# Designed miniproteins, single chains, continued (5): the designs that were tried, part 25

Each design is a single chain, and the fold is of that chain. pLDDT is the mean over its residues in the fold that is shown.

## One batch from the design tools (miniprotein)

Design m16891
Fold by ESMFold2-Fast:
Structure m16891 (fold): chain A 57 residues (1-57)
Amino acid sequence: DEAVKDIENSLNENPLISDEEREKLLEAYKKGLDELHEEVAKLIEKLGNEHPKELKE
């Protein structure tokens, strides 16, 4: 969310980028960020399962 907002602000401040292009870039970035968050969450779960908090089974 913060990263998306930062990108949106940067795009809005750049007069060389059209409104239509800014919208496309923001959506593409948001989609990519969501995918990265999903992969990171999966990795965290995998690491937790591989290294149990007390003892290995």
Scores: mean pLDDT 68

Design m16892
Fold by ESMFold2-Fast:
Structure m16892 (fold): chain A 98 residues (1-98)
Amino acid sequence: DPARIAEEAARNAVVSEILRELKKKYPNSNFDESVLDDILRLAEESDDERLTALLRLLADAVGENELALNADSLSPEERLARIREILERLRRLLAESR
């Protein structure tokens, strides 16, 4: 379904943009844990290809360039674990800025 693919691409682009914006300006702004939970749900519902793309976008957004470049060399379980690690790091940054 082209609409589904377009929606997923848009979500991944929005996630990357939000993380980049939050990191640059306001770790404690209107970005809350519900957005991080939505990203985790998207990752858990993703197939291997989509999970790789999401990990790459998240890793790049947080400056983990080596992880972004090597995302496709990891197992699906390792990709999900790295996404969870990045999200936990973001939660801590939000907490520290409160």
Scores: mean pLDDT 69

Design m16893
Fold by ESMFold2-Fast:
Structure m16893 (fold): chain A 61 residues (1-61)
Amino acid sequence: SAALRAIEEALVAEVKDLKAQGVPDEEIREIAERALRTLRTQHGLSEEEVERLRERLEKAI
């Protein structure tokens, strides 16, 4: 959905911003995993969608 796409884009932007601010990579990964958990449990993302977004977030870190 358009709403899910907006959330995904916002999460990628947030990860890039945290990286630019000098937040440690491991802390960014912890934040990302918590967000992915929320997207899976509260927004109904499939396992495939979660894995694709995880890969995208890792590229941004």
Scores: mean pLDDT 83

Design m16894
Fold by ESMFold2-Fast:
Structure m16894 (fold): chain A 58 residues (1-58)
Amino acid sequence: SNAEKIREEAVELALELIDRGEPLSTAAMKAAKFALDKGLTPQEASEAAREAVERYRA
C-alpha cells in the first residue's frame, strides 16, 4: 500500500541520517516528520520512527 511505501521510505531516511552521523533521536524525529508530511497518521509516523531505531539496533 502507499502507507507501507511511505513507512519504508521514512525508515530508510532515518538509517541514512544515522549513517551520516546524526544522533539516533534526531534521525528518528526527522523520519517521523517525513512520514507525517507524506500523509501518515501520528501513530503510523511514530511506528516508522520506532522501526528505524529497532533496525539500527539489530
Scores: mean pLDDT 84

Design m16895
Fold by ESMFold2-Fast:
Structure m16895 (fold): chain A 65 residues (1-65)
Amino acid sequence: SEIERDADEGLLRMLAAVAGGEAVRIEGGRITVTVSPARRDQALAARPLLIEAAKKLGYEAEIVE
């Protein structure tokens, strides 16, 4: 539903921020989180958790530098 889509997007943006995301793009059931090189270790540690959480919401997730 539209209400669930908005809530899911909000949760994904919050998770991206926890992973150290500088920028977030959500489009077509995909979330792309951009992180700075300074946060590489934080992003690598959070990547599996972000991907699993996104999958539960029906999204594909990727962290890029």
Scores: mean pLDDT 78

Design m16896
Fold by ESMFold2-Fast:
Structure m16896 (fold): chain A 55 residues (1-55)
Amino acid sequence: MSDAERIVALMTHEHLEHGVPLERAKEAARTLARSLGFSEEEIEAIIRRIEEAVA
């Protein structure tokens, strides 16, 4: 599993299973992805995948 896939899975799980508000999970995903060296375009793709997973 790629780092991007792990971030999507982790933050989706935190929202759905642990009751973390979606906006907080998205901000945590942005922070983690930036720390791993992802571009802003790649970060927005990660956030979109989280939103799709919880829809």
Scores: mean pLDDT 84

Design m16897
Fold by ESMFold2-Fast:
Structure m16897 (fold): chain A 63 residues (1-63)
Amino acid sequence: SAAALAAAEARGAAAMAAINKRVEEVAKETGKEPQEIKDKINDYLHEGGRSLDEAIKKILEEA
């Protein structure tokens, strides 16, 4: 239904906003560009199918 599609889109937008906020915080803490952090997260998730929190933790530990 249109309502279900709208709800799914809203959920996706909220998730993306939360990810972008986390990426910005990590970029600020590490001194790296937000896009570089985002690329690293995507690479980690594609290879391991792991959580966002695990990806961020690894990036912070490697920085």
Scores: mean pLDDT 74

Design m16898
Fold by ESMFold2-Fast:
Structure m16898 (fold): chain A 68 residues (1-68)
Amino acid sequence: MEEVKKEIIDAAIDAARKALAQGATPEHVLRLARFVAYEKGIDAGLSGLEVQKIVDEALKRVEELLRA
């Protein structure tokens, strides 16, 4: 279970990094990261509450990346 959550967050960060490399805006990058984390969380069979926590964590990680 913990590995699945890490994989979802890492996938959201990877999507964000690729979008940034292609010149996407910070707003687009955050929306993409949210979408990736949400979809993968649902696909993994996580509860709505668990998905929301993973989305929030992924967005925090991406915001840190945007400030670096």
Scores: mean pLDDT 83

Design m16899
Fold by ESMFold2-Fast:
Structure m16899 (fold): chain A 59 residues (1-59)
Amino acid sequence: GAEARELIARAGELLRAGRYEEALRLAQKSLDVAREEGDSDGEVNARVLIAEARRLLAQ
């Protein structure tokens, strides 16, 4: 849905800005919203961002 898509876009912007902890929090919120909306594409995109943020934080 629209809300999950907007949160996913903002999480991606935070990742590009190097704000990895904030990106992770927003990506986790986007996953919850996508699940509530039944947005399977949003769930996949949110999981990818969560994985990327976690990987970058582990560096």
Scores: mean pLDDT 86

Design m16900
Fold by ESMFold2-Fast:
Structure m16900 (fold): chain A 57 residues (1-57)
Amino acid sequence: SSRVQEARDQAVAAARAGDDEGLKRALDELEKVGTPEQVREGLEEAVRAAVERGTAL
């Protein structure tokens, strides 16, 4: 659903910015609108984005 994708995108953006509060908020929203598996996938993507942050700059 679009809400699941938006929450995942927000989690990725927060992870890239190093925004721990934003990341928690986005993951809380993802848990509300997504399945447990989608929440775990979103966390995996956020972790990957945080790693990419280190290599992008």
Scores: mean pLDDT 78

Design m16901
Fold by ESMFold2-Fast:
Structure m16901 (fold): chain A 55 residues (1-55)
Amino acid sequence: MVESFEEAARELVEAYAKKVAALSPEEAKKLTEKMRKQAELNVEGAKKLAEERRA
């Protein structure tokens, strides 16, 4: 990918997936739950910033 944005997002997702796959099932579930909560906060934060920029 030549676009830094798409490349950065893809690398982050792949790094997360590899990290989860390397863990035991219980550790993977715990980390996945924690990351899901962080992702929800990030999405909400990104939406707020995008809306402020449009305002």
Scores: mean pLDDT 70

Design m16902
Fold by ESMFold2-Fast:
Structure m16902 (fold): chain A 80 residues (1-80)
Amino acid sequence: GMEEDFKRIEELLAELEEMKKKAPEVKEEAEKLEEELKKLKEFMEKRRGSSKLEPYSEFYNKFFEETKEFIEEVKEELEE
C-alpha cells in the first residue's frame, strides 16, 4: 500500500544519505536520486487514497529497484 511505499522511499533516502558519507564521489548521483524520490513522495501524497495511483505502481516499483541497484553497486565498489 501507499504507507509501505512511503516507508520504502524513506529507507532508500536514508541509504543514499549513508552512501554519500561513505563514498563522496557518488554525491551528485545520490543527490539526484534523493530529489527524484522526494518528488515522487510529494506526487503520491497529493494523490493519497486515489485509485488513480494503481496504474503507476509498476513504474514506482521499477524506480525503487533501480535505486536499490545503484546503492548495491556503490556498496560493491566500497568492498573492493
Scores: mean pLDDT 73

Design m16903
Fold by ESMFold2-Fast:
Structure m16903 (fold): chain A 55 residues (1-55)
Amino acid sequence: MMSKEEALKEAKEILKELYNKGLLSDEEYEDALKQIEKDPLLSLELLKEGKKLYE
């Protein structure tokens, strides 16, 4: 298990949940995917905070 690869996986899962709940537009979802690829660890941390607010 590599930290970066696992963070990418979890970040994409959370992002998909937010998108499916209608909390993100198509454009926001695409932009967030680009940010996850650029910085998966930071993106995961931010997405976990977002999920906590809406979960």
Scores: mean pLDDT 76

Design m16904
Fold by ESMFold2-Fast:
Structure m16904 (fold): chain A 64 residues (1-64)
Amino acid sequence: SKEEIKKYLLENMSVEDLEKALALDNRTVLGSIRHEVSEVIPEAKTLSLEEMREILREVLEEKK
């Protein structure tokens, strides 16, 4: 679920990592993050890169 993916990112990515990922405007970086998450949460591979970007934004906002 999105909530499980969000929780994983909250536990495994720092604020700095999230800010860098979002600042790069790089589909490759988003794809790499999606791939890493999908190794633990297979549902992550079904998300678009834009959906992944939105989850990263929400996680960053929640961490601050």
Scores: mean pLDDT 77

Design m16905
Fold by ESMFold2-Fast:
Structure m16905 (fold): chain A 95 residues (1-95)
Amino acid sequence: MAEEYRKQALEYLRKAIEAVESGDFEKAKEYVEKALNYLRKAAQLGDERAERAIPAVEGALEYIDSGDLEKAKLLLRTAIAVLEGREDEVPDPSA
């Protein structure tokens, strides 16, 4: 069930990015809120990736409301990477 909720959250996060890119901010906020609901359900079931993704998704919603669309998209992509376990695929900052 947690995996199913995480999958639903991923789908809505991707739809939110598409809505931001198309300029449909009402739909973008709707999709982000739906993703948050699924992430909260997954986190309640012990999904640590869902719990770690929640702050990024909440931040993305705030940036959509303020009109900072590039930061909103960055946070949505960050949340997707966390949920997929790909957050460590950035170059080593010590290099």
Scores: mean pLDDT 80

Design m16906
Fold by ESMFold2-Fast:
Structure m16906 (fold): chain A 62 residues (1-62)
Amino acid sequence: MILELAEKAREIRELIAQLDPATKREMTVQLHEALGLAAAGKLEEAQKLLDEVRSRAEAALA
């Protein structure tokens, strides 16, 4: 649902805020791309990209 996707995006944004400037910039671009997919009604593709961004952000923090 859209609320679940919005909450996931918020959590990812909070993870991105903790990254170094270069990784933060790259992850922010990917987050915006995922939100663009959601706005276009491509919710499944948006969720997949959000999951990929979250995994990368978590890996960068580890």
Scores: mean pLDDT 80

Design m16907
Fold by ESMFold2-Fast:
Structure m16907 (fold): chain A 56 residues (1-56)
Amino acid sequence: SELQKKILELIGRILRLMGEELDLELAGKLTEEKRKEFEEKIKKLLEEMKKLEEEA
């Protein structure tokens, strides 16, 4: 379904962001500011996913 496709796209975006954050942490380049930026981006995507589930 279209809803499932949108949810999978959001999951993919979240996983990519988590991977980028992990790569920065392993490289010793993850600042507090960047960590907060990743947290806010992931939070927004999770909220979008929750909204899609509520519309189903």
Scores: mean pLDDT 83

Design m16908
Fold by ESMFold2-Fast:
Structure m16908 (fold): chain A 57 residues (1-57)
Amino acid sequence: MEEEEKQKKLQEEMEKLAKELQAAFAKRGHDPEVIVPEPATEEDIEQYRAAIASVEA
């Protein structure tokens, strides 16, 4: 029950981050295919956040 709720929140956050990463690349004139991991993990979320920060820097 708690694991299912946590996984759902991770998946929702992952989808949001994937869209943000895609938008960040689009602003820089790039169009990469951003894959949403399933099931999403804390590590995947951290990696995508780092990628967004790197692209926006």
Scores: mean pLDDT 76

Design m16909
Fold by ESMFold2-Fast:
Structure m16909 (fold): chain A 60 residues (1-60)
Amino acid sequence: SAEIEKLKEEALRLSREKRAKIDEAVAAGKLEEAKEIEKELKEEMERLDKEIKELEEKEK
């Protein structure tokens, strides 16, 4: 499905972008900021994973 492929690509892009921000915050000594970004990434990845699973079930 084009929709599932798009969501998987979004998840990869989001992971790369947020990882870079976390690494930057850690390098700057902003550990609390890094923890917050990590939490946001986890929540967004869980949301995308749920949407992907729901679409996969709908296509069956």
Scores: mean pLDDT 82

Design m16910
Fold by ESMFold2-Fast:
Structure m16910 (fold): chain A 84 residues (1-84)
Amino acid sequence: EKERLIEALREIAEEEAKTNPKWAEDIEAVAEEVEKSSLEEARLLVEQVIAFERMVASIAERMGDEESAAHYRAHAERLEEALE
């Protein structure tokens, strides 16, 4: 359901607005694209966001920033749940 993907993205954007406003704006832009896309294309867009969040978490872990790593990993997990 496309609405579930949009809701998950917007929840993440709201959370990010407190600590990383530029990333929140990027996630909001993805939510707008998801809204305009077919369900199949929307799922692909969300999968790309998940991949990016996973990559950022991996980099944070490598740098010893466990707080940021856990934060971005949690975002990826929420988006993965929305894809079910």
Scores: mean pLDDT 84

Design m16911
Fold by ESMFold2-Fast:
Structure m16911 (fold): chain A 100 residues (1-100)
Amino acid sequence: KEEAKKLIEEAKKIIEQAKNETDLNKKIKLVEEGVKILKELRRKLASLAETDEEVQLVLRIGVLIISASANAMLRTQSGVDDAIRDLEEAVRLAEQFLAA
């Protein structure tokens, strides 16, 4: 659980950096770093999942990570903004998992 909490804080930091970045290419790179952190977080949460609700949260986090990656691959301002939103929602679900 403590390792998962650290990954959540790392993800939040990268997401905040991405939101404040004005250069599109740098912003995309920060989103890609956030995706990498959240993939590791999802793997840790999957190993901790014991209930159907926890499994559903892990699956939803996985879908959001895939969505964020796809949106970032568009290399557009709207795509990267959608990716940031996906990453923020994934963090929220991860926090919900750890609060249960």
Scores: mean pLDDT 86

Design m16912
Fold by ESMFold2-Fast:
Structure m16912 (fold): chain A 56 residues (1-56)
Amino acid sequence: VSQEVLQRIQEAMTELQKRGNTKEAMELAKLYRDGLAGKVSDAEATERLEEILKKA
């Protein structure tokens, strides 16, 4: 996963934590770890980020 996608996930996670959306913030934390480990592509990470943000 690219640094740009990882940055977007980190920023979204911080905003969700500030809003009290703990469940969605934890889902983003898992996505961030999977991105760092190379378990997901940039496209998959972006889709998952958008899906989580829609739920929040």
Scores: mean pLDDT 80

Design m16913
Fold by ESMFold2-Fast:
Structure m16913 (fold): chain A 65 residues (1-65)
Amino acid sequence: MFTVEEAEGMLLIAASAAGVRVLSVETSGNKVTITTATAEDAEVLRKYAEKISKETGVEVEVKTE
């Protein structure tokens, strides 16, 4: 199965490809929390987060500052 670090990497690749501004990334247990600068960026990343979470079994949370 995928690790939390692998899921984090997948999220960062998706953010970079989509032009999303990432302010912070935190990992805790089986959860990755990523903070974006805008609500629009968060909406884009949530689509990827749902897919990554389903494929990896890692919990993913996207929030806005």
Scores: mean pLDDT 81

Design m16914
Fold by ESMFold2-Fast:
Formats: sequence, structure tokens, C-alpha cells
Structure m16914 (fold): chain A 58 residues (1-58)
Amino acid sequence: MEKAVEALRRLARGEPVELTDEQADAFDELIANPEKLDEVAEKYLTPEERERLRAAFG
């Protein structure tokens, strides 16, 4: 979970993200579930980071 949150923060900042296959699977699972992604973003990210993340995926 923590590695997935860090990856989300890096994406929100426009930074490159290098993940292992296992970390990539966890990250893909979060992206595939918008409700879980929103919950994690609301809990662990600032409003600004959430907006940037939405722009990156939308």
C-alpha cells in the first residue's frame, strides 16, 4: 500500500515512477477501481495532488 501511495504522489508531481511487477500490479488494481483510488487519494494525498492525479488519468 505505502509504495502505491508513493507512486501516486510521484505521478501527481509529474515525476517518473519505476515499480517492480508486484508493485505495478497493486498500482494497476488501484487505478482499475476508481472508488478505492478516490478513497486512497482522499486519505493520503492533498487536494492539489488529487487534482493533478485526476488530470493525469483523465
Scores: mean pLDDT 71

Design m16915
Fold by ESMFold2-Fast:
Structure m16915 (fold): chain A 66 residues (1-66)
Amino acid sequence: MKVSQEELDREVLRALAEIYLALANLDKQKGDIEGAKESYNRAAELYRQAGDVEGAEEAIKKANEL
């Protein structure tokens, strides 16, 4: 298995993006629309840094739906 520094960094960024995505969903359920939007935008940035363009686009779409 390949566990290069580059691959580890991308995996960590993707995991962090998923955490922010989950946080945004919880904030939305609580009625914290601004908090949800901030978390979706943070998730999008992290997905882009991880090279996950599709994840970034989905997070941006969710932020725009608010």
Scores: mean pLDDT 80

Design m16916
Fold by ESMFold2-Fast:
Structure m16916 (fold): chain A 70 residues (1-70)
Amino acid sequence: SEELELEVDAALVIMEAAVLKNAIRQGIPVSEEDLERLEKRVKELEEKYGADHPSVQAARAALEEVRALA
C-alpha cells in the first residue's frame, strides 16, 4: 500500500536525520552533500504524499532540527 511505503520512507528519513543530528552533537563533521540528500528526500515525500501528512511533517521537522544544529 502507498501508505505503508510512505511510513517506511518517512521512517528512513527520520532515522538518517537522527544519525546526522547525533554526529553534529558529537562534533563529527557532516557534509553539505549529506544535508542536500536529506532535503531532496523530504521534498520527494512532500511531492508524492503531500506536505500536510503527519509522517511527512515529522520527516520535515527532523530535517529542520539537523539544519538548525549545522
Scores: mean pLDDT 85

Design m16917
Fold by ESMFold2-Fast:
Structure m16917 (fold): chain A 63 residues (1-63)
Amino acid sequence: KEAELKKEKEELKKLLEKIEENEKKALEELKDAPASVQEIVRDMNEGMRLMAEEVGKLALESI
C-alpha cells in the first residue's frame, strides 16, 4: 500500500510539473499577445491543474 501510494504521489507530482512547464512555454510564446489572451491561457492551465489534482486525489483514495 505505501509503495503504491508513494508511486501515485510521484506520478501526480510529475504530471503537475508538466502542466506548469507547458503553461510557461505557452506564455513565453504568447508574451507579445494582449493581456486578455494571456489570462485565458493561464485560466485554462489552472483548470487543467485542478483537474489533475482532483484525479490524483481519487487515485490516491483508491489505494
Scores: mean pLDDT 77

Design m16918
Fold by ESMFold2-Fast:
Structure m16918 (fold): chain A 61 residues (1-61)
Amino acid sequence: MDAEEQAADQVGRMIAAGVSREELEAFIKELEKKDAKAAQAARTALRVAENGRAHRAEQAA
């Protein structure tokens, strides 16, 4: 029930749903207006997901 956990989870769900980078950044900016720590957790979650995507191995052999 931590705001930081909720923010990170929401970013993960948006990524899984195929939400655009622009919408993810807009969500984080709105979150920064209410809770800077939650916004930082959301930014960290987005960065981790982007790094994982950049280093993703191909599934189709």
Scores: mean pLDDT 73

Design m16919
Fold by ESMFold2-Fast:
Structure m16919 (fold): chain A 99 residues (1-99)
Amino acid sequence: SMNDEEARRLIREGERLIEEGRYEEAAELYRKAAELAEDPLLKAEALINLAIALARLGREEEAKEAIKEALKAGEGLPTSEVLRLVGRALRAIGEMVDR
């Protein structure tokens, strides 16, 4: 769908912003991507990327909520796909709390 194509575009742009250290802007694009996404896997990917950006910003509780939303969006997806995405988010959160 056009919404899924736009969501993928926003995710790619968000990844570029993460590489530039522009985490607030990346989080905004990932939120928009999650809202637009009609494909449950794409929505879960956007929400996990949002959680990673929020973790980098130190916004731990919001990152946890994004993970919960990703798990809900991923209901009915293969467990391996959901666990892979959640693993990425948990590693990012772990990285930010490690001193």
Scores: mean pLDDT 83

Design m16920
Fold by ESMFold2-Fast:
Structure m16920 (fold): chain A 101 residues (1-101)
Amino acid sequence: ALSEETAKGLSYLLKGAKAEAEGDLEKAIEYYEKAVEYLSKDPAALIQAGAAKAKLGEVYEKMGDTETAAKYYDEAVALARAAGTARGAATAALIEATRAG
């Protein structure tokens, strides 16, 4: 089973994605920030914490705040790489490719 922190973080990540799909960008930010908070408490969830930061980057980019978006994308890449796994490296590369294209 997942840790309680990781389970809560993933729940918030899904709530953030739903809010973003509904166009509620402010609510998406609130949920993604909570996802980062909980996922960052579990060292096994660094890739998922990075994904939540990448989602914050996407939302700020949609709002036209490209500087804040860039900071979140950089933090997302750093967290994914910090996992030290092939999956982490692949996730970091995908975030960089999405940001560049």
Scores: mean pLDDT 82

Design m16921
Fold by ESMFold2-Fast:
Formats: sequence, C-alpha cells, structure tokens
Structure m16921 (fold): chain A 94 residues (1-94)
Amino acid sequence: LTKEQEAEMYLALGRMALTVGDYETAIKAFTKAIEIDPKSKYTADALTLLGKAKLGLGDYDGAIAAYEKALALDPDNEEAKANLAEAKAKKAAA
C-alpha cells in the first residue's frame, strides 16, 4: 500500500465514523490520514472533516484550528469557510 492509498483508507474510515456520529473515531482516523500524507491532495478535505468531527464533539478551538489549516491549503473552500464561521459563532455563544 502506498502512503496515498493508506491515507485514503483512513479518510474513508473517518467519513463513515462521522456519518454515525462517532466523533472520537472520526478524529483519530482523519488525524492519521493527515499524518501519513500531509502533502496529499486530500489533506485540505481531511482537515475540513477533522474540524467537523471536533465541532461535533464540542471542541470549538480544535475545530477552528483545523478549518484555518484547511483554508491555508485551499483558500476558496466554501465548506471550510462556512464551517469556520459556525465554529466561531458556537464558541462565542458558549
């Protein structure tokens, strides 16, 4: 298995965990995908999904950090922009 294939596998596992609301498993899977291949074409998507998982767990600071990293790699990512605004609003309300 190449690093890219291994990272894709963890990304898929994280997406499945997110779908069923298993945020802790999703965080571990997305973090592993990013660690294996941090220069992957999927890294911005993995960071956006990591932010969504952290937001689901109530980790607003972690979610904000993940979305900001995603936007550093892909500034035009509308999903990351929208999710960053949501995470900031939830942090301000908490």
Scores: mean pLDDT 83

Design m16922
Fold by ESMFold2-Fast:
Structure m16922 (fold): chain A 89 residues (1-89)
Amino acid sequence: GHLEEARRLLEEAREALERGDLRRALELLLEAAMLILRAAEDKEVILRAIGLALRIIGLLFDMELGREPDPAEVRELLEELEELLEEIE
């Protein structure tokens, strides 16, 4: 279902991050966040997923403006999405 797809996307995002492909990592994290949001029923989980998605969108916009994101921040977003996914299994 959506949660299994989100987990797969988070694994792919980790691999992209390890390669230094920050744009691909952020795109995969956004897709995972949207799948988590579609599966979420709890208000707190929904709000956290929205917050993470907005942070990812902000970093993608910064990249379009020629600003390179901090790899540590991308890793933090990945870890927060992994934690959120575990809460809704």
Scores: mean pLDDT 88

Design m16923
Fold by ESMFold2-Fast:
Structure m16923 (fold): chain A 68 residues (1-68)
Amino acid sequence: MEKAKELVKKAQEALNAGDYETAARYAEKALEIDPGNVEAWGILGHAHRRLGDEEKAREAYRKALEAS
């Protein structure tokens, strides 16, 4: 889905810029549209890890593995 792909791109751009909170928000929006999006789960996991939220990071990575 084009909209989900656009949100994933924005999440990745925010992640690359070091804006982990914005990256998590865009990844979450992408997952509301496409819950099977492995890339979005991966970005969400990375963002939460950088924010120090290890529990949310582990959950996101687990879901990325389930979606792949």
Scores: mean pLDDT 84

Design m16924
Fold by ESMFold2-Fast:
Structure m16924 (fold): chain A 55 residues (1-55)
Amino acid sequence: SAMLEKAKALLEEKFGSVPPDLIDEIAEEAVARSKDEEELEKELVRLVGQLLNSQ
């Protein structure tokens, strides 16, 4: 989906420290929990923080 592609692009551009293996997982969860692009970015920030601290 277009939202999934945007999520992956944001992860690669803004969160370049995220391992490639986690990009797909974070993007999919963020898209599933977001209704628009603003929520998508908020969910990406939350998920990146949680997954990086857990991994």
Scores: mean pLDDT 75

Design m16925
Fold by ESMFold2-Fast:
Structure m16925 (fold): chain A 55 residues (1-55)
Amino acid sequence: SKRERAIEFAEELLRKGYSEDEVVEELMRRFGLSREEAERIVEEAKRRLELEYAQ
């Protein structure tokens, strides 16, 4: 789905060291999301990454 692809894209950018704000801006440009929706996508991506490398 579009939402799932957006989350995976956000995860990839976060893994590469992009800031949360940079990822929000990329999600808005690439996926046509509102800032609010892009911020929710980033929070979901962060949650998923926490399961992989959080201490």
Scores: mean pLDDT 82

Design m16926
Fold by ESMFold2-Fast:
Structure m16926 (fold): chain A 98 residues (1-98)
Amino acid sequence: EEEVVEEIRRIADLAVENIKKALESGDEFGAEVAFALFTMVAAIADRMAEKLSPEARKEIYRYLADKAEEVAKMFREAGLEDISRQAEELAKEYREKA
């Protein structure tokens, strides 16, 4: 379980870092692709969470909610309102599951 939680965190962190780098370079398309990767990681984590302990599940959902909030802020600051709202909805969903 710990290994699964750590891998989900690592991949989520990489997706967030890729979003940040793309936005810093003005690559909006690259940022959207990186966000799609983040949502895929979140979906995989959600499916895997069903097989984890309540503690590990809560930890994954809290982490994903925190990262989705960070991503929403980055997109909002870049003026990408629609994708920022999508990230906010993801954060809300995972915060409620935590």
Scores: mean pLDDT 82

Design m16927
Fold by ESMFold2-Fast:
Structure m16927 (fold): chain A 70 residues (1-70)
Amino acid sequence: MREEAREVILKLLEERGEVELVDLIDEVMEKTGLSAEEVEEVVDELVEEGVLERYVDKEKRTVMLRLAKS
């Protein structure tokens, strides 16, 4: 389940480039059956590993996720 969530997150960001955190959580929940809290844990792990970048979009006033640049 959590490994599947990791794969879904990475695939979504590879295909879309940038995704709002709330939209990412909803899509991962739908595909994996994890809770929002469990999805947030996986996101936090990927950010800590340097795989994902979390930032605030000032125009949208929301939290965005993208793949980290090397």
Scores: mean pLDDT 80

Design m16928
Fold by ESMFold2-Fast:
Order: sequence, then C-alpha cells, then structure tokens
Structure m16928 (fold): chain A 89 residues (1-89)
Amino acid sequence: MIDPALFPNPTEVKPEELPDKIKALIDKYGEIVLTAYDAQGRELLTRRFDTKTSDEEIENFIKEAVALGAKYIVVTTPDGVVIDTYKLV
C-alpha cells in the first residue's frame, strides 16, 4: 500500500487543473496509471490511461475521484514507478 503522506511536497492542484496535467503526462510517457487516495491513504479508484484515452474519460475519472473524497492522486508508470503526486485543494 502506497501511503501518499510519505511523499513530501506533493503538487497542490484544483481538480479542474488536473485534466491538462494528465494529458501532458500521457503525451510524455505514452501510458500512465492514476490512483486516487483519501486523506488516510486508502485507495479509492485506479485507472490506466494511454494515448487513445478521451478527454471526457480523464475528466470523468477526476470527477469520480473527487466525489469519492479523494485528497491525493498518484501518477505512476504501468510498472509502478511514481511520476508525480497531486494534492487536491
């Protein structure tokens, strides 16, 4: 279990800013995995995105994560290397 509280200085973002950041990461890495966590580090939602993923699918993931009470979104490669960590404000 990855505890987001162990990652110092996550990037603070508003949910509305995330779709553009996620699109940029897909463009750079080709394939990424997003995992949403609550304030206690419990996994709420995980999804794989690639270059064929629609803008609507990315936006829907973020809306669903926020609705579930997500406080952190961790972006990894498919093999589990952390690319970035976002804190929702």
Scores: mean pLDDT 80

Design m16929
Fold by ESMFold2-Fast:
Structure m16929 (fold): chain A 61 residues (1-61)
Amino acid sequence: SREQALAQAGTAGVRAGERDGPEAGERAARRTLEEHGLTADVRVEETDFGYRVSISNLRPA
């Protein structure tokens, strides 16, 4: 489902961001969405509370 894809992409983006930085987080989130046949505008940012994944304009790949 779209909700499951978004949740998995967010989790993957945070984990990859924590390990290898924001660009790795964005790449991991996009890959996860692509596995579900989806694409989106993805931004990963480091904050004082960890990494934040922002996903917008979700659409078919």
Scores: mean pLDDT 86

